# Designed miniproteins, single chains, continued (2), part 65

Each design is a single chain, and the fold is of that chain. pLDDT is the mean over its residues in the fold that is shown.

## One batch from the design tools (miniprotein)

Design m6248
Fold by ESMFold2-Fast:
Structure m6248 (fold): chain A 71 residues (1-71)
Amino acid sequence: LQAELDAVDKQIRDFTPKVSAAAIRAIGAQIDYELGLASEEEAQAELEAYKKAKAEFDKLEAQRAALQAQL
């Protein structure tokens, strides 16, 4: 259990920068779209990339919570 928890914690730490980067890109693309510097399609593509990364992150968080409940 502890080894499995440590492994999931490592995956979360390794994935956190990717989720943060995707969020920043989505926010930036939305601002650029509002300013007329980017298309709606470009802003939507970055938002979808963030949503996908967030869903994967949430899955890891759920796995971590399930393992902690067994301790």
Scores: mean pLDDT 82

Design m6249
Fold by ESMFold2-Fast:
Structure m6249 (fold): chain A 69 residues (1-69)
Amino acid sequence: MDLDTYAQMSQLVADGDYEAAESLTKTEEDKEFFERMKKMTERGRELGRRLAAAPRGLSVEEVQELGRE
């Protein structure tokens, strides 16, 4: 996969346009790369959800420090 195709696919995946991103895959390696990028995006969302469960976007460490009083 070329740098140009990589940049375009990265933007499409970030926008959630998986259909357009998949349309850029021309080889088996490109499809594997797309799947990896999708998995990384899902992992990022999972981490974001866990952080959203913490109060108002503060880190767990910051919340603990504030909890000292």
Scores: mean pLDDT 69

Design m6250
Fold by ESMFold2-Fast:
Structure m6250 (fold): chain A 64 residues (1-64)
Amino acid sequence: SMDDVIKENEEKLRKSIKEGKKSVTIEIPSTATVAQMQELAQRIQKILEEEKKKVQLVFEGVEP
């Protein structure tokens, strides 16, 4: 589900930040709606604010 995809991207981002990575790839299913992409973006922004880190984000479309 998209909720699972959002959660997986959140966990991946948090783990990458703790590992000291400067760049993180966010994988978005090609079937994602605009609303789902906006929710993912908001969740990512919140994590970056919470961790107080600046990380380069790369957004890639992935086939389901």
Scores: mean pLDDT 76

Design m6251
Fold by ESMFold2-Fast:
Structure m6251 (fold): chain A 72 residues (1-72)
Amino acid sequence: SMLEKIKELIESVEIVEEDSGEAARLTGQLEVALLDKRYEEAIRIAEELRENHGLSQETKERMLKFIKEIEK
């Protein structure tokens, strides 16, 4: 599913000590895209996070929990 692909992308994001301002902005946009069921946009945002930013352990866990809740 597209949600499984997004989950895999987020799981593969590098752990960094603290989120950059850009990573925080992108995670906010990702949450909105997921709520709106704009999965193609959500995939692009998750790919951007994986390629270019990294996420703190806390933010990564929060995003994975959010995806799991939406999947219900």
Scores: mean pLDDT 86

Design m6252
Fold by ESMFold2-Fast:
Structure m6252 (fold): chain A 96 residues (1-96)
Amino acid sequence: SELEERIEEIIRRAAERIREAMEEHDPERAEELTQQFVEDARRLAEYLAGLEPEKLRELLATAEAALAAGRAKAGPEEAAQEVAMEAVLEIIRLHL
């Protein structure tokens, strides 16, 4: 479906950015974090597909707060986490 294709595009782009953020710092950790993100994001998308709009809005607000809190920290792992959270926000918004 168009929704599934858009979700996979978001996941792919975020995975590339996570790898780029971490690759020069720790290439083994970059691959580990990238794989974990892809698995977690796909599971999240499946979970979100069954949720009511009110719960989706609650999760969006929680994720936005987490992103804002994370931005106060600096470093390659923090940059990777920011990319992952931005992708999560995009996936949640697609289900609204």
Scores: mean pLDDT 84

Design m6253
Fold by ESMFold2-Fast:
Structure m6253 (fold): chain A 88 residues (1-88)
Amino acid sequence: SMEEKLLEAAARGVLAGIKMAEEGIPSLKAEEFKDREVSEEEKELAREAVRRMKELAKEEGIELDEEEQLKGAAVVGFALGVEYALKK
């Protein structure tokens, strides 16, 4: 479903953001994370990323297609992942 795709994109963003903050290596490739367990906190960050992306688009009056929504969720997820890792 679209919602599952958005959550997966956001989760990959979150994991990439955490990795960037901890290791300085940017990666958005699914293969980098296929064997990694996603924590409950990381899942919550992914849900928050999808929510914020949708709210921002609505507030700005922007209609995003599927690809734009997936990229938006990943970008917001990345930012939240970086912030989360830096606060640890």
Scores: mean pLDDT 79

Design m6254
Fold by ESMFold2-Fast:
Structure m6254 (fold): chain A 87 residues (1-87)
Amino acid sequence: MSKEEKAKDLISLTGILIRRLEGLARRFPEDEEMRALAEEFRKLQAELKEALKNKDWEKIEEVTKRIEELKRRAAERERQLAAQEAA
């Protein structure tokens, strides 16, 4: 898979994650972290789209690493909320 194809796939995946986190933020309006995570993903997706448009491969790699780290944080927060609802 080319670097361009990987970046496009990540943009699509990030869009799915943003929609999921925004849905959770609406269900848990008092959870400011869910809104903050969704907003941070939106900023990173915009940066990734701009970097791809400009063929800035160094910036794409940097933003990709930041998105992967943010994905881990979002997954952990989703698990915490699920555990809290189950209790």
Scores: mean pLDDT 80

Design m6255
Fold by ESMFold2-Fast:
Structure m6255 (fold): chain A 100 residues (1-100)
Amino acid sequence: SELEELEKRTIERVKEVLERYKVPEETAKKILELVKEFLEDLKKNPPKSLEELQEKLNEYGRKIAAVVEETYGRSPHALQLEMALALELGKFADEFMKAL
């Protein structure tokens, strides 16, 4: 369950980002749901290439950005939060590809 441990660490790191940025509970729930959906999608439909992995990262990145921008608009705070979340998803993707 190396993959299960990676998922748990990723979810915990995302929760830490949401807490650090003082994200409202309802917005944090929506972001966590999208993160969990991304992790499940990668497990059920493993990317066949780095290009396919990047496409999934971009897809979920856009969905997360939409939720962030609904709460904060297109602001420096929103951009910083989006960048922090993208970093955590990217870290998961890198480790996931190593486990493949």
Scores: mean pLDDT 86

Design m6256
Fold by ESMFold2-Fast:
Structure m6256 (fold): chain A 84 residues (1-84)
Amino acid sequence: GMDITLELRAIQAHYEELKKLGQEIRDLQQQIDDVRDRQRSGLLPPGVGDRLIRDLQRRLDEVTKRSDDLLEKAKEELRQKGVL
């Protein structure tokens, strides 16, 4: 019925948003790895690498929390709709 279609669309929207957040997490992890490699190679002035890693880690923590919050919201919506 129409209600089933709306439930499937909601699930798809959550999945697409989670995929985008997962890509942001992977991109931030790659950037941290790149900064660590440059720091290990002596290509960065003292303290610069540590500051860049701390900024990137804060962004990673924020995106990870948004992903976790969205997953919990999706689970709650599925429970309310009787799917979970």
Scores: mean pLDDT 81

Design m6257
Fold by ESMFold2-Fast:
Order: C-alpha cells, then sequence, then structure tokens
Structure m6257 (fold): chain A 84 residues (1-84)
C-alpha cells in the first residue's frame, strides 16, 4: 500500500509542478473567472470556462506527461480500491 501511495504522490507532484510551470497563470485566471461566473449564476459562462480549462490542460500535456497522468489515474484507482 505505502509503495503505491508513494508512487501516486510522486506522479501527482510532478504533473502539478509541470502544469504550474507551463500554464499556472492561465489556470489562475480561469479559476478567478469561474468564481465570478458562479457568483453571478452564469451557468453558460461556467460551462465555457470549464471547456477552456480542459482544453488548456490537454494542450499543455506532452505525450510523456499524458502517460504520467494515465499512470497516476491507475494508481489512484488502486489506492481507492485498497482503502475501500
Amino acid sequence: LQEVIDKYNKLRKELLDFLREKIGPEIDRLVKEAIEAFNKGDLEKINEINRRFKQLVDEAMTPEEKKKAEEAEKLQKEVNRILS
């Protein structure tokens, strides 16, 4: 269990560090816009921002980082299975 958790945490940290370095300011801006749209009850704008956020992340991910993300998802499911 601990080895799986350690691998998951390492991959998650590497992926988050990568995204923060590459698109951190853009993510921060979209989050602020999403909060404003939510406070105004603008569901259409929230959906637009969510799509832009997903696109931004997808475009920033290299094939190597995408493989790390897939590995992290598999490890997360394994951890959840063990903890359940």
Scores: mean pLDDT 77

Design m6258
Fold by ESMFold2-Fast:
Structure m6258 (fold): chain A 73 residues (1-73)
Amino acid sequence: SIEEKTEKAIQELREMAKAGAKPEDIWKKANEKALEIIRLGEEKGEDPTLIVGYALRVIGEAEQLVLEMRKKE
């Protein structure tokens, strides 16, 4: 399901951050996963609101991870 794919994408982003991935690599992966979720949701005929919600969850996780990685305090 797109929900399951979204959860796996979030887990992958978290593991990348723990492994010391650069912010740019986190964003690249998040964008790739968000696009995959959008494509799969469209093919499955899911509600656009649900598709956007799942994609935003991935982007939001990347944003939080990148902000924490760049935090000097």
Scores: mean pLDDT 82

Design m6259
Fold by ESMFold2-Fast:
Structure m6259 (fold): chain A 97 residues (1-97)
Amino acid sequence: GKPTVEILSIKRGTLLGRPVLEVTFKVSGAPGTYKVTVTVTNLETGETKSDSLTVETGETSSVYFGDIEEGTYEVTVKVTNLETGEVGDEASAVVTF
């Protein structure tokens, strides 16, 4: 079956004194290793930032984005099973800063 991902929080904060957007998520599905890609899209300009990391099922992880301007953004989280190549359903949220 397809892996799933849940966005647990999206918050504006600081990391080492610098403004950041923190996206926290959890992957669910069959036991194993997954690639997670987090994409932040400015809905007014169409500009995107993305980062990816490798996580295990049930792990809570965070990605941090710097240089995020004031505006309305779509945050999308995609998961891929690294052994099968199967892409799960995306989780997404719209946030305004």
Scores: mean pLDDT 81

Design m6260
Fold by ESMFold2-Fast:
Structure m6260 (fold): chain A 99 residues (1-99)
Amino acid sequence: SIKEEIEELKKKFEELKKRFEELVKKAFTAPKEEYPEILKELEELEEELDELIEKIKELLKDESASEEEKKEAEKLLLEVEILLGLVRIVIGILKLEMR
């Protein structure tokens, strides 16, 4: 069901959010020699967030979705887009630090 799909997407988002928090902690506590590995993990996270956004957008096009389900999916989409923006900022900071 659409409700079950939204719950699965929410669980995936919480996983990715936790992984981002752990990578941010590593970026600000690790020596610079570890930055290339952290950057790679952040770029992989960026790809997974982009995939999650596309899945949410496809769900929002589903005509069988209720108004409530669409509102929940729209809220999740906004939260995922905000996290993606933060991931890209951290990637930019690390790339500048590696120059």
Scores: mean pLDDT 88

Design m6261
Fold by ESMFold2-Fast:
Order: sequence, then structure tokens, then C-alpha cells
Structure m6261 (fold): chain A 58 residues (1-58)
Amino acid sequence: SLAEEVLAKLSPRLQELFTEYAKTKNPDVLNELFKIATEENVPSRLQEEISQALGSLA
């Protein structure tokens, strides 16, 4: 799935936040995820893929 492919590209910290948001749908977790992704210099394209994957799980 897109979610599994995206998870494999993420750091352990981002994988934990991705998994937590998938379970809780808590917007504070989503905000923290993208904050950390930006701080870790995750490319914009991969951040878009994260958004698409999480949207597909909703």
C-alpha cells in the first residue's frame, strides 16, 4: 500500500508519529509530524506523499 511504502522512507520518529495519527486522527499529532518532517529536511515531495497516504487511511 502507499502507506507502507511511505513509512519505509521515514525516520523512526516520523514512523511513530505517522502510526499514531493513523490510529487517533488527532490534529496535534499531524501538526507535530509535519513540524518534525520540516526540521529533518524531508523533501516536499515526500511530505506530499505522507499527506496522501494519511488521507487514504482516513
Scores: mean pLDDT 84

Design m6262
Fold by ESMFold2-Fast:
Structure m6262 (fold): chain A 93 residues (1-93)
Amino acid sequence: MEEEKKKIKEEAKEIYKKAIEEGIKTAEEIIEKAEKFAEPEVIEEIKKLLEVPVETAEKLREIGIEIDLRLIKEGKKVSLSEEERKAIEEELK
């Protein structure tokens, strides 16, 4: 059970990461690309990640922060360095 959820989450994160790296800035475009090859469960996880604005995710990627966008959206603690935490707080405000 846990392994399946982890695999789906990692695949969704990888697709989302690549889309941002390619300069895709809209949630619609990310979903459209993913629907061409990803399983429905992966698409649902991507939709959860897209609840964090793509612009915010792109800025965090430029800073080099590896983030769990779901945890950011939920306001939960993310394991970050002091510098990374300050960068995230700046970008999310």
Scores: mean pLDDT 61

Design m6263
Fold by ESMFold2-Fast:
Structure m6263 (fold): chain A 73 residues (1-73)
Amino acid sequence: SLEELRRALESLLEKLEAGELDRAGLLTGIHDLLTVAPDNERLRELYARLMAGEISLEEAREELRKLLDELHA
């Protein structure tokens, strides 16, 4: 559900912003978000870029924050 995705995304961002997640932890967290929202193109693209090493943790944080902001609108 949208509410389930929002809650999970908020939790993941909190851990990431607190410096509690490395790259592997973030990949696991995004994979968990994809089980809630498998059709979310932005999450799929972000996961692919993280797996390929094409995006930093800082850039990933910014993209996840933008997604969360859109879910609140």
Scores: mean pLDDT 83

Design m6264
Fold by ESMFold2-Fast:
Structure m6264 (fold): chain A 98 residues (1-98)
Amino acid sequence: KLIDAILNNAPFSVIRELLDEFLSKNPPLSEIAEVVEAILLRSGIKDLKYAPGLLLVKAGYVDSKRALLNYIDEAIEKLKDNPDAVALLEQIRAYLES
């Protein structure tokens, strides 16, 4: 499971491969939000994980690609000194913009 790999500190190369497979299945925004949350938790960013809008997307109350993209942009800015986490978030961002 992708989330389990992220939370159990699997190598970023493994996570990138699992993320590609996950995104190829056209997952719902709520599942993508859970993956974003796992990346933030792994990176030590608790406050952003608790952002109301990200939680609403994860819970399925807000089915908005734009809302999720806004939270990903905020996460990239907060994680700018963590290139591996930024690369994973940019991969998700590219999928959502395609």
Scores: mean pLDDT 75

Design m6265
Fold by ESMFold2-Fast:
Structure m6265 (fold): chain A 93 residues (1-93)
Amino acid sequence: MRVREGLTETSIPEGSSLEELRKEARELAVENLAQMLGVSKEEVEEMIKRGEVEYSERVEELSPGEVRVTVTLETEKDGVRYVATATVTGRLR
Protein backbone atom coordinates (compact mmCIF):
# COMPACT_ATOMS: atom_id res chain seq x y z
CA MET A 1 0.00 0.00 0.00
CA ARG A 2 1.26 3.50 -0.79
CA VAL A 3 1.25 5.93 2.16
CA ARG A 4 0.88 9.71 1.99
CA GLU A 5 1.53 11.70 5.17
CA GLY A 6 0.97 15.30 6.18
CA LEU A 7 2.00 16.98 9.42
CA THR A 8 0.95 20.40 10.75
CA GLU A 9 2.25 21.86 14.02
CA THR A 10 1.23 25.04 15.84
CA SER A 11 1.30 26.72 19.27
CA ILE A 12 -1.58 28.49 20.99
CA PRO A 13 -0.95 31.35 23.49
CA GLU A 14 -1.39 30.88 27.26
CA GLY A 15 -4.89 30.64 28.71
CA SER A 16 -6.30 27.94 26.41
CA SER A 17 -8.60 25.20 27.66
CA LEU A 18 -7.86 21.57 26.80
CA GLU A 19 -11.07 21.55 24.73
CA GLU A 20 -9.84 24.58 22.73
CA LEU A 21 -6.53 22.80 21.99
CA ARG A 22 -8.39 19.62 20.94
CA LYS A 23 -10.67 21.61 18.65
CA GLU A 24 -7.71 23.40 17.01
CA ALA A 25 -5.82 20.11 16.50
CA ARG A 26 -8.91 18.47 14.97
CA GLU A 27 -9.55 21.44 12.63
CA LEU A 28 -5.92 21.40 11.43
CA ALA A 29 -5.95 17.62 10.87
CA VAL A 30 -9.24 17.88 8.93
CA GLU A 31 -7.82 20.71 6.78
CA ASN A 32 -4.64 18.72 6.10
CA LEU A 33 -6.56 15.57 5.10
CA ALA A 34 -8.92 17.64 2.90
CA GLN A 35 -5.92 19.12 1.05
CA MET A 36 -4.34 15.66 0.61
CA LEU A 37 -7.57 14.14 -0.75
CA GLY A 38 -8.50 17.17 -2.87
CA VAL A 39 -11.89 17.52 -1.14
CA SER A 40 -13.56 20.09 1.12
CA LYS A 41 -13.21 20.08 4.92
CA GLU A 42 -16.96 19.46 5.04
CA GLU A 43 -16.51 16.23 3.05
CA VAL A 44 -13.78 15.07 5.48
CA GLU A 45 -16.15 15.75 8.43
CA GLU A 46 -18.84 13.67 6.66
CA MET A 47 -16.30 10.87 6.10
CA ILE A 48 -15.51 10.90 9.83
CA LYS A 49 -19.25 10.72 10.64
CA ARG A 50 -19.62 7.74 8.27
CA GLY A 51 -16.71 5.93 9.97
CA GLU A 52 -14.56 6.10 6.80
CA VAL A 53 -11.75 7.90 8.67
CA GLU A 54 -9.86 6.52 11.67
CA TYR A 55 -9.68 9.24 14.34
CA SER A 56 -7.08 9.14 17.13
CA GLU A 57 -6.21 11.75 19.72
CA ARG A 58 -3.19 11.95 22.01
CA VAL A 59 -2.74 14.35 24.91
CA GLU A 60 0.72 14.75 26.46
CA GLU A 61 1.63 16.93 29.44
CA LEU A 62 5.02 18.47 28.59
CA SER A 63 5.28 20.37 31.90
CA PRO A 64 2.72 21.35 34.59
CA GLY A 65 -0.05 23.18 32.69
CA GLU A 66 1.67 22.85 29.28
CA VAL A 67 -0.07 20.32 27.01
CA ARG A 68 0.45 18.94 23.51
CA VAL A 69 -2.58 17.59 21.67
CA THR A 70 -2.01 15.43 18.58
CA VAL A 71 -4.87 14.41 16.29
CA THR A 72 -4.30 11.80 13.58
CA LEU A 73 -6.78 11.06 10.80
CA GLU A 74 -6.22 7.97 8.64
CA THR A 75 -8.16 6.80 5.60
CA GLU A 76 -7.66 4.64 2.52
CA LYS A 77 -8.74 5.65 -0.97
CA ASP A 78 -7.95 3.84 -4.23
CA GLY A 79 -5.22 1.70 -2.61
CA VAL A 80 -3.49 4.71 -1.01
CA ARG A 81 -3.43 5.23 2.77
CA TYR A 82 -3.65 8.89 3.77
CA VAL A 83 -2.40 10.00 7.20
CA ALA A 84 -2.98 13.57 8.38
CA THR A 85 -1.46 14.57 11.74
CA ALA A 86 -1.87 17.88 13.54
CA THR A 87 -0.09 18.85 16.77
CA VAL A 88 -1.10 21.83 18.93
CA THR A 89 0.86 22.93 22.01
CA GLY A 90 -0.62 25.34 24.55
CA ARG A 91 -0.69 26.35 28.19
CA LEU A 92 -3.82 25.57 30.19
CA ARG A 93 -5.63 28.19 32.26
Scores: mean pLDDT 79

Design m6266
Fold by ESMFold2-Fast:
Structure m6266 (fold): chain A 77 residues (1-77)
Amino acid sequence: KEKKLEEFKERMRGQARKLAEGYYLKAEESTDEEERKKLLELGERYRYLTSEEGSDELTKLAEFALEAYLKHEEAAA
């Protein structure tokens, strides 16, 4: 089950990276100062999950996702 946890961690890291990039791009295109600040804050939150400092948070999210996946697999079996 450690292999599945690593798989979920990689998926979540990839999603966080995509979300951070998407928010940064939206912020760069925004002409509203308040909207830009909010988009940058969202992008920074997702970037944090891809950092060493955010690795524990990413692991917790991956563990939560894995637990949900295992409950679904158990119900489907």
Scores: mean pLDDT 78

Design m6267
Fold by ESMFold2-Fast:
Structure m6267 (fold): chain A 83 residues (1-83)
Amino acid sequence: SEERREGLRALDVEVVREAVKEITGIDPDDPKYANHPLAKAVRLLEADPNHPEALTAVSWLARVMGDDELAEELEKRAQELAK
């Protein structure tokens, strides 16, 4: 949905958390996934919504969803923040 897309673009932690759980089946709050990149991304977003590693993980999630344009946008943003 467009609402989800905009939430992912904004790195809204609750939208990202719901999308991770719903699309990949990974519960970021489950201890067995503590070391999973998507669970780590949710924790990073809780601390800093501009974290480059979190942007990279959300860009991967966007690609899994078939939204290559959003994924490319987020990847470019991650590269700029890492400079």
Scores: mean pLDDT 81

Design m6268
Fold by ESMFold2-Fast:
Structure m6268 (fold): chain A 61 residues (1-61)
Amino acid sequence: SRESLIARLESLREEAVDPEAFAEVLEEAKAVIEDPNATAAQITGAVLRVIGHLLDERIAA
């Protein structure tokens, strides 16, 4: 479910190097995921942006 997906993404806050920057990316992703008109592609893109942000932090650090 979308709620389950959001809960899983929220659990990733503990993995973030910069929790404030992560919170911003997460809130943008949650807005897309909670939009009833969002397509599967848009939801996938939102999830990948959250994962990509975390990956970029790990590579840049």
Scores: mean pLDDT 81

Design m6269
Fold by ESMFold2-Fast:
Structure m6269 (fold): chain A 97 residues (1-97)
Amino acid sequence: NAALDREVAAAVIVLIGAVTYASLKSKYPEIEEEARKLLDAFQKAADAVVNGDVETALKYVDEARKIAESMKDKLSEEDYQEILNLVDRARKLVEEA
């Protein structure tokens, strides 16, 4: 179960990153570079989860949060809070794996 749980957690983290990137790219083309960095951070967190490297996965979740915070002034409050909620969800997935 532990290996399957890690693969499922990683898949959900990848999906969170992909959906967030697609949404940001559609609404905020001026921050595509930051949105891409956010996607990359989620993908690296997912890769670390698959490898059982919780410490590295949490590091990349923290990086995703910092990237999201750097975009705060360019996003609506609603979209900013949704991204923070998705980062927190990814953190919980890493901790539960």
Scores: mean pLDDT 87

Design m6270
Fold by ESMFold2-Fast:
Structure m6270 (fold): chain A 89 residues (1-89)
Amino acid sequence: MSRGELRSMSVEELLELGREHIARAREAIARGDLEAAEAHLEEAERILRVLRELEKEGKLTEEQKKELLELEIELGVAQLELAVRRVFP
């Protein structure tokens, strides 16, 4: 999706979409589909960047900011899991 399309979504829809892509990436890592994992993590990263821009614009509640931080941590963990799988296939 384009940044413009993502910015037209609600914060709740963006948080759910980011969560889904991280989950899909972890499932792909587990089955050894590293290309699918990378694609899902790249899309999650794009979604979380839009959410961070919306946070800076004051458009997130305190609970949504907490959810965003939790998703950023989960994304970072999944990116490390993918990197390890690439080095130790």
Scores: mean pLDDT 87

Design m6271
Fold by ESMFold2-Fast:
Structure m6271 (fold): chain A 84 residues (1-84)
Amino acid sequence: GVGAYIAQLASRAVKALDQGNFEEAKKLAEEILKIARDAVGASPYSLQLALDAVRYLRNHAKQKGADDVAKIAEEAEKVIEEKL
């Protein structure tokens, strides 16, 4: 479902941040935000999985100084919370 897909993208973004590939992390965060905005009819369980993954990505990006990635993840977090 959408939550599992967002979690997979978030995991890839975290790995990109760990490798110093901030451009890739930003692209993945932008994909997450788009998927979160386009998501309709997702179960609360799926949305909670997405929310947990995006919150992890946001905090990790902040710790790495990737402020643009953190901002995009924070916007995705808000979109998902509004759907819960």
Scores: mean pLDDT 89

Design m6272
Fold by ESMFold2-Fast:
Structure m6272 (fold): chain A 97 residues (1-97)
Amino acid sequence: SVRLSAFSEALYEVLKEEIPDPEKAERVADLATMYALIAYNLALSQGKSEEEAEKIALDAVKRVLIREGFSQEKADEIVKKIKERADELLARYRALA
């Protein structure tokens, strides 16, 4: 899925940009990506749209960030940046098709 590819790339890029410690950035990016993809694929298996699955995946990312010690406000900010980057990448990928 082009949407899933855009979402996964956005998640990786934004978390690497937002977390200054490279080891923490990799650990959090790996965990967030894993839980987001599990949530996304589970939502699709339940008959949800790709758009709804992305929203559920973003909620999973937010929960990971909070468990890793980020504030609610900072987690919301990061998740918003991931959504914005995912939308930009999706538009770019669709333009190439």
Scores: mean pLDDT 84

Design m6273
Fold by ESMFold2-Fast:
Structure m6273 (fold): chain A 71 residues (1-71)
Amino acid sequence: LSDEVKRLLQEEQNRLEDYLDKNPNASDKEIQEKVDEQRERILSRTPPSLHPLVEDYSRQMLLVALSRRKE
């Protein structure tokens, strides 16, 4: 991945973590909606050839977010 894409993924991860910290009672649906918004932003800023990787990363981010909330 390019440095630009890596930075974008890191920024979006930080945004999601900040959201979870501020919204500890967020439902699974609300978290999924935030991850979907994040995915759409990343897809709009990356070339189509990288879209499958972006979708995989977004899925991983959702699983991590849901797992962390239960800790």
Scores: mean pLDDT 77

Design m6274
Fold by ESMFold2-Fast:
Structure m6274 (fold): chain A 68 residues (1-68)
Amino acid sequence: MTKEELEKELEELEEERERFKKEGAPQSDIDKLDTGIAVARALIEEGDLEGAKLAIESARRHLEKIKK
């Protein structure tokens, strides 16, 4: 996976995070998404693309649990 692909996935996660915040998702769930996004961004900056991918996948899994 390229850096550009990971950055695009982060944009999509940020857009979904804003949508769930507007829909009244609990702040604790939003905070978990924010942490995952921040970790993924830091890993991209360090060049750890494999770690960034894992962080994005973890954030997506949490997002799917919020979508009830």
Scores: mean pLDDT 80

Design m6275
Fold by ESMFold2-Fast:
Structure m6275 (fold): chain A 89 residues (1-89)
Amino acid sequence: SPADEIEKKLKEIEKLLDEARELILNARTQADVDAAEAKLKEIAKKLKELKKLIDSNPDTPTELVLRYTQLMVEYIGLEVDIQIKRKQL
């Protein structure tokens, strides 16, 4: 079902966000920051695809829409963290 596909994509993005957060936390060089930035660009594409899937399925459970919103907030936070980390190195 569309809801099952959305839930799978949410879980995939959650895993990628955890990986990106760890890369940012452990970054010690500009190359490490660049790797984290590349991961965030991949996440941004997946979030855009997920948003399109949610918008095309009006019966999407509110719970899944809220989870999407939470992941967007986390993504924005990591974009800020990358900028801070790059200036500190």
Scores: mean pLDDT 89

Design m6276
Fold by ESMFold2-Fast:
Structure m6276 (fold): chain A 97 residues (1-97)
Amino acid sequence: ALATPEGRAAFDEEVRVALGLIYHAIGKLDYERGNYEAAADAYVKAAEIFEQVPEHLELAAESYRFAADAYEKAGKTDLANQYREKAEQLEAEHRRR
C-alpha cells in the first residue's frame, strides 16, 4: 500500500518513469522544431530522472545520447562531449550486470 515504505517507493518509481518519459517527449518535440538547446535540456532532465531508477539505466543512457546530439546541433560541443561520455559510462555499467 502507498502508506508503507515499499508501496511509496513503488509509486515514486512509477511517477519518476512517467516524468522521465514526459521530458523525453518534450525534448523530441523541441528537437523536431529546431529548438536544439531546449531539446537538450529536456533530454538531460529525462536522463537524470531515469538514472534514479536502476532498472532504467538504458533509458538514462539513451536520453543522454539525445541530449549530446541536441547540444552538438546547438553548437554546445563541450556539453555534447560531456553527455556522450556519461551515456557511454551508463551503457558500460548496464553491460556489467
Scores: mean pLDDT 83

Design m6277
Fold by ESMFold2-Fast:
Structure m6277 (fold): chain A 91 residues (1-91)
Amino acid sequence: MEEAQREREYMLRLTEQAVKAVESGDPLDIEVAILAVSAVLSVAKSQGRSQKVIDAARKLIDAIRNRDVDAIRKYGEELARAYGEDVLKRS
């Protein structure tokens, strides 16, 4: 249970960092946020995580690219939930 909570909290921190990057308007901060979520997507694929995790991560990357704060918060929450559920199923 603690492992699932840590993963959820990590995804939520990434989401808040992405929101701050978009709100700053700095292209470099936005690119760093995209790279961070892309790393999560790569790891999720290598670990064989569920399609829900993969889809949420992709939608979050697209939301960051589109600078859509509402979409970032929505898909960041979906990613955190899906990742936490996947960890619980494998523990």
Scores: mean pLDDT 83

Design m6278
Fold by ESMFold2-Fast:
Structure m6278 (fold): chain A 80 residues (1-80)
Amino acid sequence: MKLSEEEFEKLLREAIAQVASSGRLDTTTDIDSFKALLLEAAKNPEPAEEVPEEGIEAALELLKQQPDFEAFKKELEEAV
């Protein structure tokens, strides 16, 4: 199902928090690996530890700047 921008942003924020809390995101993680981890988190939602808003906002901005963002958005919407 297609999500609104608000619903998608909420889903993406929750996925970012889960990935960051899981310890699977480190300083060597590239954008493609990060996207793969976000898709995994969206498919298997789990309780996440609180992550600083600044970190979540920066990750969202980085994702939105990617040329493949529209394809990633569609893939993420399909995963949930």
Scores: mean pLDDT 72

Design m6279
Fold by ESMFold2-Fast:
Structure m6279 (fold): chain A 83 residues (1-83)
Amino acid sequence: SMAALEAARAAAQAARDQGLANASTPDGQVQQGQAQADLLLVEGMVAASEDVNKGLELIGKAQELRDENDKRAAELAAQAAAA
């Protein structure tokens, strides 16, 4: 439902704002990136209801950002484990 998508967007926005507040820390930067990817995914799903091609493009970008942030998170975890 649209209400569920609006709630998901609000949650992703709140997570992004939290990540921004902690952007000086590596964990905060990863949180910001993950939240931004989640927000783009929700925006893509909303856009797909009006323009499927535009929605798919945004969903694709969200997936790329999520993969990039997952890689950064793994690198930070490996660095912490090596310390």
Scores: mean pLDDT 75

Design m6280
Fold by ESMFold2-Fast:
Structure m6280 (fold): chain A 83 residues (1-83)
Amino acid sequence: MVAELRREGNELEEKGNEYWKKGDYKQSAELFDRAGELYDLAGDYESTMRAYANAAQSYKKAGDTEKAQEMLAKAASMGDKVR
């Protein structure tokens, strides 16, 4: 349930960091994007914002500026959720 979603998100963020260190920014971005989706589903807005911000940075490094902007928009939308 929610705890499993958050745990899976954490595991995906860890893998995203590993791919970032390897210079595989596209794979890193996809993993952070997936982690953000799981955190959002779990209602963990702070982790969702962090994951999408990391995905944006990874997409930017991969040269995908369109997806980077999309991820930043998703991160910003989470900042408006207070309930």
Scores: mean pLDDT 83

Design m6281
Fold by ESMFold2-Fast:
Structure m6281 (fold): chain A 65 residues (1-65)
Amino acid sequence: SAKREEMLKDLKYFESYKEHIEKVEFVGDEVYVYYKEETPETASLISALAIRGIALGFKTKFFLS
């Protein structure tokens, strides 16, 4: 679908943060982001990803792994 295609394009942005993120899972219209540890870099990424998620119209959740 057009919406899924738009989401997939923007989701590549999440994948590019794998240096600080353990994994990213897509569950329907939700995105689960698992980060490796709490650092200034990870905090900045979480903020950016949360804003991106809102812009993409889906719920983003963050978990420390």
Scores: mean pLDDT 69

Design m6282
Fold by ESMFold2-Fast:
Structure m6282 (fold): chain A 65 residues (1-65)
Amino acid sequence: MLIAHPKATEAQIETAKKLAEEENADEVLIQVHNGRAIISVKTKDKITIAVLGENGEILKKIVTK
């Protein structure tokens, strides 16, 4: 399931979908703060949090288990 903030850019949504596909994610949440997207990709074993710039570039990535 993908839940995206209405103000997420198309590039941010595409990067989030790519991350979800690579991880076979159960859930993806996209939140927006000051033009950056905070993406939470949840699988059975881990949660990946990525911070994306306006053009979908990965500024930070953290993996928790």
Scores: mean pLDDT 79

